# Designs tried in a protein design run: designed miniproteins, single chains, continued (6). Part 6

Each design is a single chain, and the fold is of that chain. pLDDT is the mean over its residues in the fold that is shown.

## One batch from the design tools (miniprotein)

Design m20187
Fold by ESMFold2-Fast:
Structure m20187 (fold): chain A 92 residues (1-92)
Amino acid sequence: MRKKATVEDLDKLIEELKKNADKYAPGSGGAELTVLEVAKRLVEEGKAEIYIDKRTIKANGKDITLYSLKASPEARREIAAAVRERLGVERP
């Protein structure tokens, strides 16, 4: 299912990932949180449209929902820049 993301939709995804981040070393999953945080900011500022694509798969007898973000090339560049900065990489 493809839906135009609201700030609230992105907040829910951020909260879900934050709950899992506590199980990982610093930096593990941090890029995913940065991607969602930048996407939320761009949606809040009206600078970009972000779409959430949801797909449910069956794994080991359990239904798992996967999320994928789709964004404009401009939004994608800004997200990539923020991820690079967060991970301490100065080059794209």
Scores: mean pLDDT 64

Design m20188
Fold by ESMFold2-Fast:
Structure m20188 (fold): chain A 60 residues (1-60)
Amino acid sequence: MLKENEKQLMADLYLAIANVLEKHGDLEGAAEAYRKAISLDPTNQAAREKLAEVEAKLAA
């Protein structure tokens, strides 16, 4: 079981990874990283909004 502080650190790490992947055009990788961040911190509205944007681009 992850401690609460570990969950926050992991969520922040996945958000950073998702941002890097998105900048490099890896939208599929970015979506996976955003989903992982949201699973660790479901209250992060910014991550949810970014996931929706990336998924919309993948569907277009």
Scores: mean pLDDT 80

Design m20189
Fold by ESMFold2-Fast:
Structure m20189 (fold): chain A 67 residues (1-67)
Amino acid sequence: DALARALGALGLALAAAGLAVLGAFLGGLGLGLANGLSLEGLLRAAAGALAAGGAAAGLAAAALVLG
């Protein structure tokens, strides 16, 4: 049914968004550490990126459910 397909698509979109956010977080931490950035600055930048990614993922999920 359409709901089951929408839930499947939502699950895949959330998994992809989660992996992208996690990859960006870990990549940012690795690059920041390699470039000698402070841990506090890295954590602030990572938290901002996670918040932005979470908002984008939420919007995408809503669009998938409603569209």
Scores: mean pLDDT 68

Design m20190
Fold by ESMFold2-Fast:
Structure m20190 (fold): chain A 86 residues (1-86)
Amino acid sequence: MKLVLTAIGVDEAQKQQLLAEAKRLAAQGYKVTVKVDGDTVLITIEGLSVQQAIGYALRAIGLGLDGHEVKIKFEGDTLTITIRFK
């Protein structure tokens, strides 16, 4: 499965956390693409299992419960998550 994660309005700690997670997944053999533009981070991950994709969706729901704006879209083999922080 493919994950497309767009994180908007990230602070420096959130940015470093997302970049660290992307580096860990790339080290594990996943195809990972990262684009950073100011306070926006776009991460694309290919090769995820369905269980891993569900895990990312659940984490995003948790961020929504914490007051962030979260949009989740599941189409075919692609999970798209958009998070606006604060």
Scores: mean pLDDT 86

Design m20191
Fold by ESMFold2-Fast:
Structure m20191 (fold): chain A 65 residues (1-65)
Amino acid sequence: TLETLREEAAQTLARLPDLPPEQQEALRAHALPLLRKAQKSKDPRVRALAKELLAALEAAFASLA
């Protein structure tokens, strides 16, 4: 469900600062394209969730810089 995806994303973001730099970069390389693709979904709820998660992920990575 979208709720399950949000929950999993929140747990991943909470652990992001504790991950090694290689794993942080791997997550960035994998997650950002996936979320950008999801923003083009036909389902408005999927687009809204993807936009929210993308913003949260980008903010988390900016905080690590």
Scores: mean pLDDT 76

Design m20192
Fold by ESMFold2-Fast:
Structure m20192 (fold): chain A 82 residues (1-82)
Amino acid sequence: GKEELIKEALKKLEEALKYLKEGDYEEALKKFEEGLKLLVEAGVITQETADEILKLFREYIEKGDYDKAIWMIETLIDKLKE
């Protein structure tokens, strides 16, 4: 159900955060995209919103703004836990 999809999304977002902090940007991007896809399937966000979030996250990684990418994941995790 919806709650199980949100729990799996949280797991993917926490994996993305771990890889990002380890400097594995390819795995971080993959896990972040997987997490956003699960949030769309759960009906928490629209596909359009997920695409915009993923685009911004990729831009932060490409520019070396890793702190902003970390803040983005942490903010999303915190919002989903409440």
Scores: mean pLDDT 89

Design m20193
Fold by ESMFold2-Fast:
Structure m20193 (fold): chain A 68 residues (1-68)
Amino acid sequence: NEKEAEEFQKKLKELLELIKKGAPKEEILEVLEEIYKLMPDMTPEAKEMAKKRIENNTTDGSIKVPKP
């Protein structure tokens, strides 16, 4: 469990760095899929929202904070 949490944090940081440097959407989505593998109980709704958030951030060049 702790190792999975550590991998999740690592992938999340990698995802944020890719967004920050304007990496291609393909690379961003690839890392996001790896994050999904670390969270197998994640709901389809949560996955869809996360994916949509990444798409918006990579296309617009501005990072938008998710509205809870």
Scores: mean pLDDT 66

Design m20194
Fold by ESMFold2-Fast:
Structure m20194 (fold): chain A 62 residues (1-62)
Amino acid sequence: AEVLAKVTEDYNGTDKDSLSLKRGDIVKVEEIVDGSQVKVTSLSTGKEGLVPASRLEVVAVK
């Protein structure tokens, strides 16, 4: 099953492994990295990167 999450507020990635996301974007959850960070793929851009788990709200499982 594929887990989808909504970005709850804008996040500007500052590291090379971080992904910048806009509030309201939908991302695919790929893996939980270290308990506070999640590897996601943006459905709008296809880009993959790390985002704080606190910025994500699970909205669908498919």
Scores: mean pLDDT 78

Design m20195
Fold by ESMFold2-Fast:
Parts: structure tokens; C-alpha cells; sequence
Structure m20195 (fold): chain A 55 residues (1-55)
């Protein structure tokens, strides 16, 4: 699990970890402009990468 500060959007997580935005939004059922709150867990899955991000 990778920890990040609250206030990041899913678009920013996609950019930071170099994964396709659509893969993050689809995996988590949220739009790319969703602002993450403390306690949120974002599942990241893309070609060759699979990990969880905790806010």
C-alpha cells in the first residue's frame, strides 16, 4: 500500500503513477476529478502494475 496526502484527484494519481486515467476511474467507479479524502483507498491496475493507494 502506497500512502498519499488527501486532496489529490484520481487524474493526479494516474499522472503520478503513469497509468491510464480510464483504468483508475473504471476500477474505482469514480470520475477523474474526484477529490480523495482521508481514509480513501484507490485501487490501481494497469498493464504490469497492480497496487493500492491509501489516503
Amino acid sequence: IIEVPEGLTLQEIAKKYQVEEVNITRRNGKSGDTVLKEGDIVKVSDLGKSFDVKV
Scores: mean pLDDT 73

Design m20196
Fold by ESMFold2-Fast:
Structure m20196 (fold): chain A 107 residues (1-107)
Amino acid sequence: SLEERIARREAELKAMTPEERQRVIDALKSYAEVAREAAEWARAQGHDEKAERLVTLANEIEKLIKEAESSPDEETQIRNLAKAFVLADEASRLLTELGAEEQRRRA
């Protein structure tokens, strides 16, 4: 399923223009920062395991983006971006779960 998720994102990225792929890069950079901020908040609320996972995901997303931007060929760039996208999807799920937990706690 991980390989299938990466392959799906690679296909999407291959269909994009360079300008559209640049927007994906910019969005992934912003998302890594959001994940780091969410991790700080989650740790302050006692959600240590989710906070640690969000930091790990943010670090790996940033690493993959740097590798994509420094890659000499388009295929390697797309593969690294596809991997970053899959990690961003996992971070998004964790953020949704944290938001739901906060909402239940305040209700």
Scores: mean pLDDT 85

Design m20197
Fold by ESMFold2-Fast:
Structure m20197 (fold): chain A 81 residues (1-81)
Amino acid sequence: SAASFAAEVEAARAALPALRELAERMAELPPSEAAARIAAIGILAVAAEYAASQGIPGAAEVAAELREIRREARERAEAAE
């Protein structure tokens, strides 16, 4: 339901600080774990973009933050290789 989707977007918003901290430590993780975490953030970003397309308030902002966190995570993982 839209209400359930809105609740998931709020849960994602609440998780943003922890995900940003995770991105900062991406170079410290084993490559397989880093890849899995980056993939999970990517899935969350796509889900938030879909929520934004459905008119869920704040979803576009959450999607933008998740895309930026994923970009930073990828750059840090790549630098560690």
Scores: mean pLDDT 84

Design m20198
Fold by ESMFold2-Fast:
Structure m20198 (fold): chain A 71 residues (1-71)
Amino acid sequence: SSDQELLERMAKVARELLEAARAGDEEKVEKLTKELEKLLGVEIKNKEQGIAVAQSVLHTYELQQLMEKLK
C-alpha cells in the first residue's frame, strides 16, 4: 500500500540520518532532517528533534515488520 511504501521511505531516511549523526556529519543530518520533515508533514525545529523522530520512525517500522511476519 502507499502507506507501507511511505513508511519504508521514512525508515530509509531515518537510518541515514542516524548514521550521519553518529559520524558527526552535521550538514547531512540537516539535509536528512528536512527530507524526513517533508515525508512526515511535520515541523522539525532542530537536530535533536530530528534524531528523536528518526528513532521513533525506525521503531514503528520494526514493529510493522514484526507484525507482517506474524501473519
Scores: mean pLDDT 83

Design m20199
Fold by ESMFold2-Fast:
Structure m20199 (fold): chain A 81 residues (1-81)
Amino acid sequence: MSKEEFEAEVLEAMADIYEALGDIAVSKGDYKTAAELYRKAAELYRQAAEIYEGVNPDKAAQLRQRAEELEKKADEIEKKA
């Protein structure tokens, strides 16, 4: 594993945590906080994807797609708030 790959994995893990926190916020009816947490997760997935682009382009594409899906989820959740 390269240093760059390790940094990308840390960013991905942080994004996973923010996504999980967003899911908890949804379960509590806190849709505003959930949307903010999902957007933060999306930002972190994009940062990881930028690093992966030079090392694993397929992984970068998958993380960018996941970020887009989380932004869409955040927009849908905000409509419930």
Scores: mean pLDDT 86

Design m20200
Fold by ESMFold2-Fast:
Structure m20200 (fold): chain A 89 residues (1-89)
Amino acid sequence: AINKEALEHEVEGSMHVIKAAVEKTEKEPDLKEIIESLEKALEHFEKSIEEIEKQENPSPLDLQELRSSKESIEILKKEIEELKKKLEE
């Protein structure tokens, strides 16, 4: 079976990424709002990893979700850093 709590956090993280993507399509994108949404996504992907790492016997599907969330975290950290540099000049 899949870890439901980890999956719920991955879904919430993805929803915050979508919110940031929608803001990027605005006529005047709010960089602070984009950063806030991506930071919320990061928090949820980190919580997803924590829930899987609590398991003594994670399934192969749980391990796939773990890898996916770790990849998302690395991408989000890079994007957040680049956006913060733009905001600070």
Scores: mean pLDDT 84

Design m20201
Fold by ESMFold2-Fast:
Structure m20201 (fold): chain A 57 residues (1-57)
Amino acid sequence: SQVVEELRARAEEAEKNGDLEKLLEVGIEAAEEAARSAEPPVPKEEIEKLIEEARKA
């Protein structure tokens, strides 16, 4: 996916610059895209739970 490739490039650049906040943002967007593309589709409640857990870790 073009979107996934762009997210990977942004993550790599943020890591190179030491921008942890941007890394977290890209990670959340990547997780949302992966959940959206999953078969069977991941329920919205499960996506929200994973995002919340990632923020607390």
Scores: mean pLDDT 72

Design m20202
Fold by ESMFold2-Fast:
Structure m20202 (fold): chain A 76 residues (1-76)
Amino acid sequence: PLPSPEELLARLRELLDRVEAEFLAGATAGSPELRAEWRALGEQLARLPPEVQREIEREVMAYGDELRARVLAARA
């Protein structure tokens, strides 16, 4: 069975936290393992109804913007 929208959103946020940790450690791109997990979760997201996909995408983008702001502030 597919994960619930809440579980999928939590997993996507977890991956974004890992990406933030890698960038704070000096990485310029995500690891191949993180990219593979991101793609797999994206494929699961694509199987959900379009309205649910858009809601999760909005939440992920908002969280990603918060993480980018934190990374930029830490590097300033």
Scores: mean pLDDT 75

Design m20203
Fold by ESMFold2-Fast:
Structure m20203 (fold): chain A 104 residues (1-104)
Amino acid sequence: SKKPLKVTIEAGEKRTTVTLTGDLPGDFLATLASNIAYEAAKLLEEKYGIKAKVTVTRSPDGKTATAVIEHDGSGRVAAEAALEALRRILDKMGLPYEIEVKEL
């Protein structure tokens, strides 16, 4: 049994953060975080008409990648878009994961 990828979503009124932590290479974690955040931004624009800006940061040890989604919408809607994007990407890749959602 390998440890699952840990995903933390922190939903705020103008900023939603998606943090990935796991035993994957740090460049792969940053790529996953980027893909999830850009898919979430696309869902926000296409379904809700909300514009979003994405920034991705990798930890120096490469064990954590953080994507920040800055938006002009509610944190609830942004969290729902991030959850949908995350499940679409990670389920298709067959990666085991656990999700924690925090409201800020």
Scores: mean pLDDT 81

Design m20205
Fold by ESMFold2-Fast:
Structure m20205 (fold): chain A 62 residues (1-62)
Amino acid sequence: DELFEKMVKLAIEAGLSREEAEELTRTVLGSVRTAERNGAPPISDDQKISAVRNVAQTRAER
């Protein structure tokens, strides 16, 4: 939940609405969970945060 709030805040800072930021964060965390379930090594919190920031910045720039 703490990580979720941090990711949402960063997506909002990148220019997304709260609703868009929450949807993006849920999508990223879901994708990471699926990858880890399929045998990928544990993804760090910093990598999860970086993924949300990169996608949010790309969407906010247009």
Scores: mean pLDDT 79

Design m20206
Fold by ESMFold2-Fast:
Structure m20206 (fold): chain A 66 residues (1-66)
Amino acid sequence: REELIEAAVEVILSEKPELSRETAERIARAILDGDDRTAVRLMLEHDVAEAAQKASELVRELLAKR
């Protein structure tokens, strides 16, 4: 679980390096926990919807290979 969060955080920060790691972790955790309301709110507040979608796809691919 923490490995998936770290992978998602790295994807978000690679697309938007000015974002804080703490905010990227909050978005990654919301995506992994299925808390769609919190995830969407954070994505809109920080303008990272595209980066978060890429992170979500990566997590989905990693889970499918397990």
Scores: mean pLDDT 72

Design m20207
Fold by ESMFold2-Fast:
Structure m20207 (fold): chain A 56 residues (1-56)
Amino acid sequence: MSAEELGKAVGEALKAGDIAGARELLEKAGITLSPDADTPEGVERSLARAIAQGLV
């Protein structure tokens, strides 16, 4: 999955209030979740960090 596809899918899940679905998308992409990834902000932070580090 490309960074663009992952970012869009995670963003759509968060807009729908599906934090658990957003977390599953990140885990399936091999991204380690931040300790605060039980919040929308924590999920977005985890994704942004992974993209910045070139992990996706």
Scores: mean pLDDT 76

Design m20208
Fold by ESMFold2-Fast:
Structure m20208 (fold): chain A 65 residues (1-65)
Amino acid sequence: MKAEIEEITKETKKLLEETDKEVERLKEEGAPIEEIRKLVARTVAENLIKIGELIDEELARRKAE
C-alpha cells in the first residue's frame, strides 16, 4: 500500500527538481525571463496534471480492491 504512494511522491519530487534545473539552464543560455516564466508555468501545469492522474488512478485502484 504505502510503497506505491511513496513511488508517486518520489516521481513528483523528481519532476519539480527537473523543472528547477531547466530554469537554470535557460538562464545560462540567455533566455529572457519572460520566456523562462512561460516555459516553467507550462511545464508545471503539465506535471501537476500528470501527478493528479497518477494519484487518481491509484485511489481508483484501491477503491476497486
Scores: mean pLDDT 73

Design m20209
Fold by ESMFold2-Fast:
Structure m20209 (fold): chain A 71 residues (1-71)
Amino acid sequence: STALYLTAYHEMLKGLLSLGVDEETARKIAEAFAKAVVKHPEKSKEYSKEVFELVKQGKYEEALEFAKSQI
């Protein structure tokens, strides 16, 4: 669903930018997250929690790789 992708992408992007993540890194994580949510919509809260926990620890590469592994 394009609507689900765009909603997941923009909400994740907004959250990451609010935490001080740079725009390029935030866009990459948000894109991978949105693709994962489209594939597994029932896991959207679980994926969101894991991405934000890694990001809060400064583990941006691990957050991106986690999201990619769910696609």
Scores: mean pLDDT 90

Design m20210
Fold by ESMFold2-Fast:
Structure m20210 (fold): chain A 79 residues (1-79)
Amino acid sequence: MEEARRLAEEARRALEAGDPEEAARYALKALQLDPLNEEAAEVLLEAARAVAERELGPEAAEAAEAALRERLAALKAAA
């Protein structure tokens, strides 16, 4: 729990600093330790959308966010 919380905080800071790739990496690590960490899930969704929009455009970003949100909900339901 403590390590997941710390990683979620680092992910939020990376996102605030304008580094969505680093934010996604920290958020994924936090979710590997605690799949129910809402902060990490929120940061991952925001970071993934930012990366996808930059690389693939807004339609791809919206699809990626929707798919990731559905996957996170499934993980939460399984826990």
Scores: mean pLDDT 79

Design m20211
Fold by ESMFold2-Fast:
Structure m20211 (fold): chain A 64 residues (1-64)
Amino acid sequence: MDLELADAYVEVGERYFEQKNYELAAKHYRKASELYARAGDFERAKEAEQKAKEAEELAKREKA
């Protein structure tokens, strides 16, 4: 089920975020957002996209 897979991607993304691997965290959150959207859960898709953007911003600051 897409929702179950999306939840798994969020969990993996959170683990990478905790490790300060923001690039991989962002990639996993983006995949979760796509899966939530395909399942019709636009609320969780939006939350996952927001987390992905936050992680992407932090990744850029780490590289700058």
Scores: mean pLDDT 82

Design m20212
Fold by ESMFold2-Fast:
Structure m20212 (fold): chain A 66 residues (1-66)
Amino acid sequence: SEEEVKELIEKLSDKDPEVRKEAALKLGEMGKKAESALEPLKRVSREDKDPEVRKAAEEAAIRIIL
């Protein structure tokens, strides 16, 4: 749902890197339904301090586009 996507986008800004990583993975799993998360995910993939979170966000963005 759009509400779930919005909640997951908010979790991309969580203080806990595990929460941010899980949010990115879940958005990627949702695919096209999470199109509104593309811009936030691209930002996280470039700017996040945790390399595993950056990787998860990049992979999620690719899965959403496909």
Scores: mean pLDDT 87

Design m20213
Fold by ESMFold2-Fast:
Structure m20213 (fold): chain A 92 residues (1-92)
Amino acid sequence: MTLEVAARLRAIGDILDEEIKKAKEKNLPWDEVVKYLNEHREELQKRIDERAAKDLEAIKKYVKDMIKNNTLPSVANKIIAEDYKKEEEEKK
């Protein structure tokens, strides 16, 4: 999967979440939300393109940090390392 596709999917999710949140505040049914999205498709597409470009830079930074640290993701490795260090300090 390319970083561009990942950034695009994230942008779509963010924009849809914003529109769904607005619809919930107005108690709009899903059919009305879909109609609104279709009527504003060109404007929403532009917003998605702009968000995707911004998200791509954030994702590139995240991937670069993962490659530099030789880990994917590092959370499990950090927990294991901390547990090992604690046990070694307790023994000697």
Scores: mean pLDDT 68

Design m20214
Fold by ESMFold2-Fast:
Structure m20214 (fold): chain A 56 residues (1-56)
Amino acid sequence: MSEEEREKALEELERKAVRAILEGDLATAKQYLEQMGKLGMSQERVDRGIAQIEKL
Protein backbone atom coordinates (compact mmCIF):
# COMPACT_ATOMS: atom_id res chain seq x y z
CA MET A 1 0.00 0.00 0.00
CA SER A 2 1.37 3.40 -0.96
CA GLU A 3 1.64 6.22 1.60
CA GLU A 4 -1.15 8.09 -0.23
CA GLU A 5 -3.42 5.02 -0.20
CA ARG A 6 -2.71 4.47 3.51
CA GLU A 7 -3.52 8.09 4.40
CA LYS A 8 -6.78 7.89 2.43
CA ALA A 9 -7.75 4.62 4.15
CA LEU A 10 -6.97 6.12 7.57
CA GLU A 11 -9.08 9.20 6.76
CA GLU A 12 -12.01 6.97 5.75
CA LEU A 13 -11.73 4.86 8.91
CA GLU A 14 -11.49 8.00 11.08
CA ARG A 15 -14.65 9.37 9.42
CA LYS A 16 -16.45 6.06 10.07
CA ALA A 17 -15.25 5.98 13.70
CA VAL A 18 -16.51 9.55 14.30
CA ARG A 19 -19.87 8.64 12.75
CA ALA A 20 -20.15 5.56 15.00
CA ILE A 21 -19.40 7.70 18.08
CA LEU A 22 -22.08 10.24 17.08
CA GLU A 23 -24.57 7.38 16.63
CA GLY A 24 -23.65 5.96 20.08
CA ASP A 25 -22.14 2.78 18.61
CA LEU A 26 -18.99 2.78 20.72
CA ALA A 27 -18.19 -0.89 19.97
CA THR A 28 -18.07 -0.19 16.21
CA ALA A 29 -15.99 2.96 16.80
CA LYS A 30 -13.42 0.89 18.75
CA GLN A 31 -13.28 -1.65 15.90
CA TYR A 32 -12.48 1.14 13.42
CA LEU A 33 -9.69 2.42 15.71
CA GLU A 34 -8.19 -1.09 15.83
CA GLN A 35 -8.36 -1.26 12.01
CA MET A 36 -6.47 2.07 11.88
CA GLY A 37 -3.81 0.47 14.07
CA LYS A 38 -3.42 -2.33 11.53
CA LEU A 39 -2.82 0.33 8.84
CA GLY A 40 0.06 1.89 10.79
CA MET A 41 -1.45 4.18 13.40
CA SER A 42 0.65 3.91 16.56
CA GLN A 43 -0.64 1.64 19.34
CA GLU A 44 -0.38 4.61 21.74
CA ARG A 45 -2.80 6.65 19.59
CA VAL A 46 -5.18 3.70 19.21
CA ASP A 47 -5.18 3.03 22.98
CA ARG A 48 -5.72 6.73 23.71
CA GLY A 49 -8.68 6.84 21.31
CA ILE A 50 -10.26 3.76 22.87
CA ALA A 51 -9.80 5.27 26.36
CA GLN A 52 -11.53 8.48 25.24
CA ILE A 53 -14.47 6.49 23.80
CA GLU A 54 -14.73 4.53 27.09
CA LYS A 55 -15.14 7.85 28.94
CA LEU A 56 -18.10 8.90 26.76
Scores: mean pLDDT 78

Design m20215
Fold by ESMFold2-Fast:
Structure m20215 (fold): chain A 66 residues (1-66)
Amino acid sequence: SVIEAERPLNIRAAEEALRRALEAARRGDHKRAILLAVAAAILGAAGGLPAETIRRWLREVEEEIA
């Protein structure tokens, strides 16, 4: 089904966006890090990730920016 096909793709895209967000944060590109973190949260939610996983991801990026 479409939903089943979309879930794995959205999770993979979310994980890639998170990885890029953390890389951007580590190099001091805070604006890009925030944008990519928001993208990861949206894709993760669309992929069916639990809210706690998404909250943890956002905290990880915030900690790298701080």
Scores: mean pLDDT 83

Design m20216
Fold by ESMFold2-Fast:
Structure m20216 (fold): chain A 77 residues (1-77)
Amino acid sequence: NAYEKAAEYAKEALETARKNGESQDVIDALEKAYEAAKNGNASEARRYAAQAIVLSTDPEVREKAWKAYEAAAEAIK
């Protein structure tokens, strides 16, 4: 269930980014990570989660984005 976990963590990161007032670039990257994970595209989910980590300055958002990244990486086979 790595795809489901990747989607769940990406959604949590997205909700946290919206709540904490992160930039639209971070929000867009997390939305794309979430949609990619939901659609079974682990490579794109990982890519967009990594983009959110790089763009984010919020440690809580970065931590959750890292969990999404790791779950997406685990789904790649």
Scores: mean pLDDT 85

Design m20217
Fold by ESMFold2-Fast:
Structure m20217 (fold): chain A 119 residues (1-119)
Amino acid sequence: MITLTESGGGTFAEGGSLTLSSKISGDVNNILLLGWSRQAPGEPEVHVASIDVFTGEVTYHPEVEGRATISYDKEKKTLYLDLRDLRREDTATYFSEAVALIDGKGVVFRGEGVQVTVV
């Protein structure tokens, strides 16, 4: 079983920056993809960023492209999201996710989420 434990949430200033972290534990060798999604109050959940664990290829949602950096430290088993030039629209609960290959199928594991408020 894979678990993701997030940190780095809180209240941030508009125009500032934040770093979210997710410590990954369990069977990490089966992970194919790591990512972040977010859900703002009254809005649908949206993909923020993802990283392919083997290739290092990254994908960003257009709303954060140029402002976000996703990275994964394999030694520390920690996924990061750096977000800069913060906007009030970045206020959301942020969830880390892992896609692992189990019995030939992609299985999604998800953290409990961290609240981010931009003021």
Scores: mean pLDDT 88

Design m20218
Fold by ESMFold2-Fast:
Structure m20218 (fold): chain A 58 residues (1-58)
Amino acid sequence: FKEPSAEERAKMEEEAEEAAREARERLEREGKSHLAETVGGMVYLATLLDGEYAYNKA
């Protein structure tokens, strides 16, 4: 098992934040702004975990 470097981790966090922002904006466009923060948090965590999985698979 290999832990990503601090730079790679920061990049994965930035990508996770971007995915969460897009998910929140999508929900706001659908009129579900009250769910945007909850779903955004879920997307952030899922994207971050997916990034760590992809890094360790490489």
Scores: mean pLDDT 73

Design m20219
Fold by ESMFold2-Fast:
Structure m20219 (fold): chain A 92 residues (1-92)
Amino acid sequence: KQKLIREAAQKYTAGGILVAAATLEEGDAAAELYYEAGELYEEAARLYEEAGDLEAAAEARKKAIEAYKKAIELATDEEFKKELEAKKKELE
């Protein structure tokens, strides 16, 4: 499933770019970028799993968890924090 692997790699790369962008921001703005990065890594993990690349899927899931943890640390909105905690817990 070559198409799935390529799409997963593109999402993984996009997630990394957003993590880099988040380091230049503060508070909720940085949290939003980490959240978006986490979603991209989560999508990459899912696509890698569908393609049968379980090792790449595990690495992408690890990156998603790390991104959501950073977003939780920086977020000040309680509803947003609950959404992030739910996302992180689902991947753990």
Scores: mean pLDDT 84

Design m20221
Fold by ESMFold2-Fast:
Structure m20221 (fold): chain A 55 residues (1-55)
Amino acid sequence: SKLDIENELKVLYKMLDKDPKDQVTIERLKELVENNDLSEEVKKKWEELYKKIKE
């Protein structure tokens, strides 16, 4: 379960690197991060990406 979530996050991060305005990917990534107890490092990566995408 955790490994599957981590693999999904990696794929979503790569998708956002290619298209930082992909709203579907952003929404799914946000849902995964907020709905799961993830490590602080993963949360930091999300916060950095979210900040760049939203602003």
Scores: mean pLDDT 72

Design m20222
Fold by ESMFold2-Fast:
Structure m20222 (fold): chain A 67 residues (1-67)
Amino acid sequence: KEEAKKLLEEAIKAVEEGNAEEAVKKATEASRLYPEISEILEKAGKYALNGRLEEAKKLLEEALKKV
């Protein structure tokens, strides 16, 4: 759980820096460690890759609350 939380914090930082690729990578790693949030992380990744960074960040923050 602690490692997944760290990866989510890194994904949020990547979104804030405009790095969608890194955000998706970190979110994918977090979903492997904590599968219960995999659906929300999949959606966050799609938003990030489509340039919807604010929506992606919101979903990553919601996932962080669930870990």
Scores: mean pLDDT 81

Design m20223
Fold by ESMFold2-Fast:
Structure m20223 (fold): chain A 72 residues (1-72)
Amino acid sequence: KGRELVEKAEEALEKGNIDEAVRYAMQALLAGDPRAREVADKIIKKLEELGQTGKAKSIRTAVDTLEARLAA
């Protein structure tokens, strides 16, 4: 189930649908898939490459906050 979400996030990222990629990556993180952080990091890097540093920072903060809450 988390695997399918990671695959959908990677597909959305390849198509340039960044918002959709973020949505699937967050759902995969919530599902506990170990590959979810890797795809989230790819999305963040892509946003930084596009000069959208503010969006990249917001997503990184959201991912870090979610992981911290899941570890609590």
Scores: mean pLDDT 80

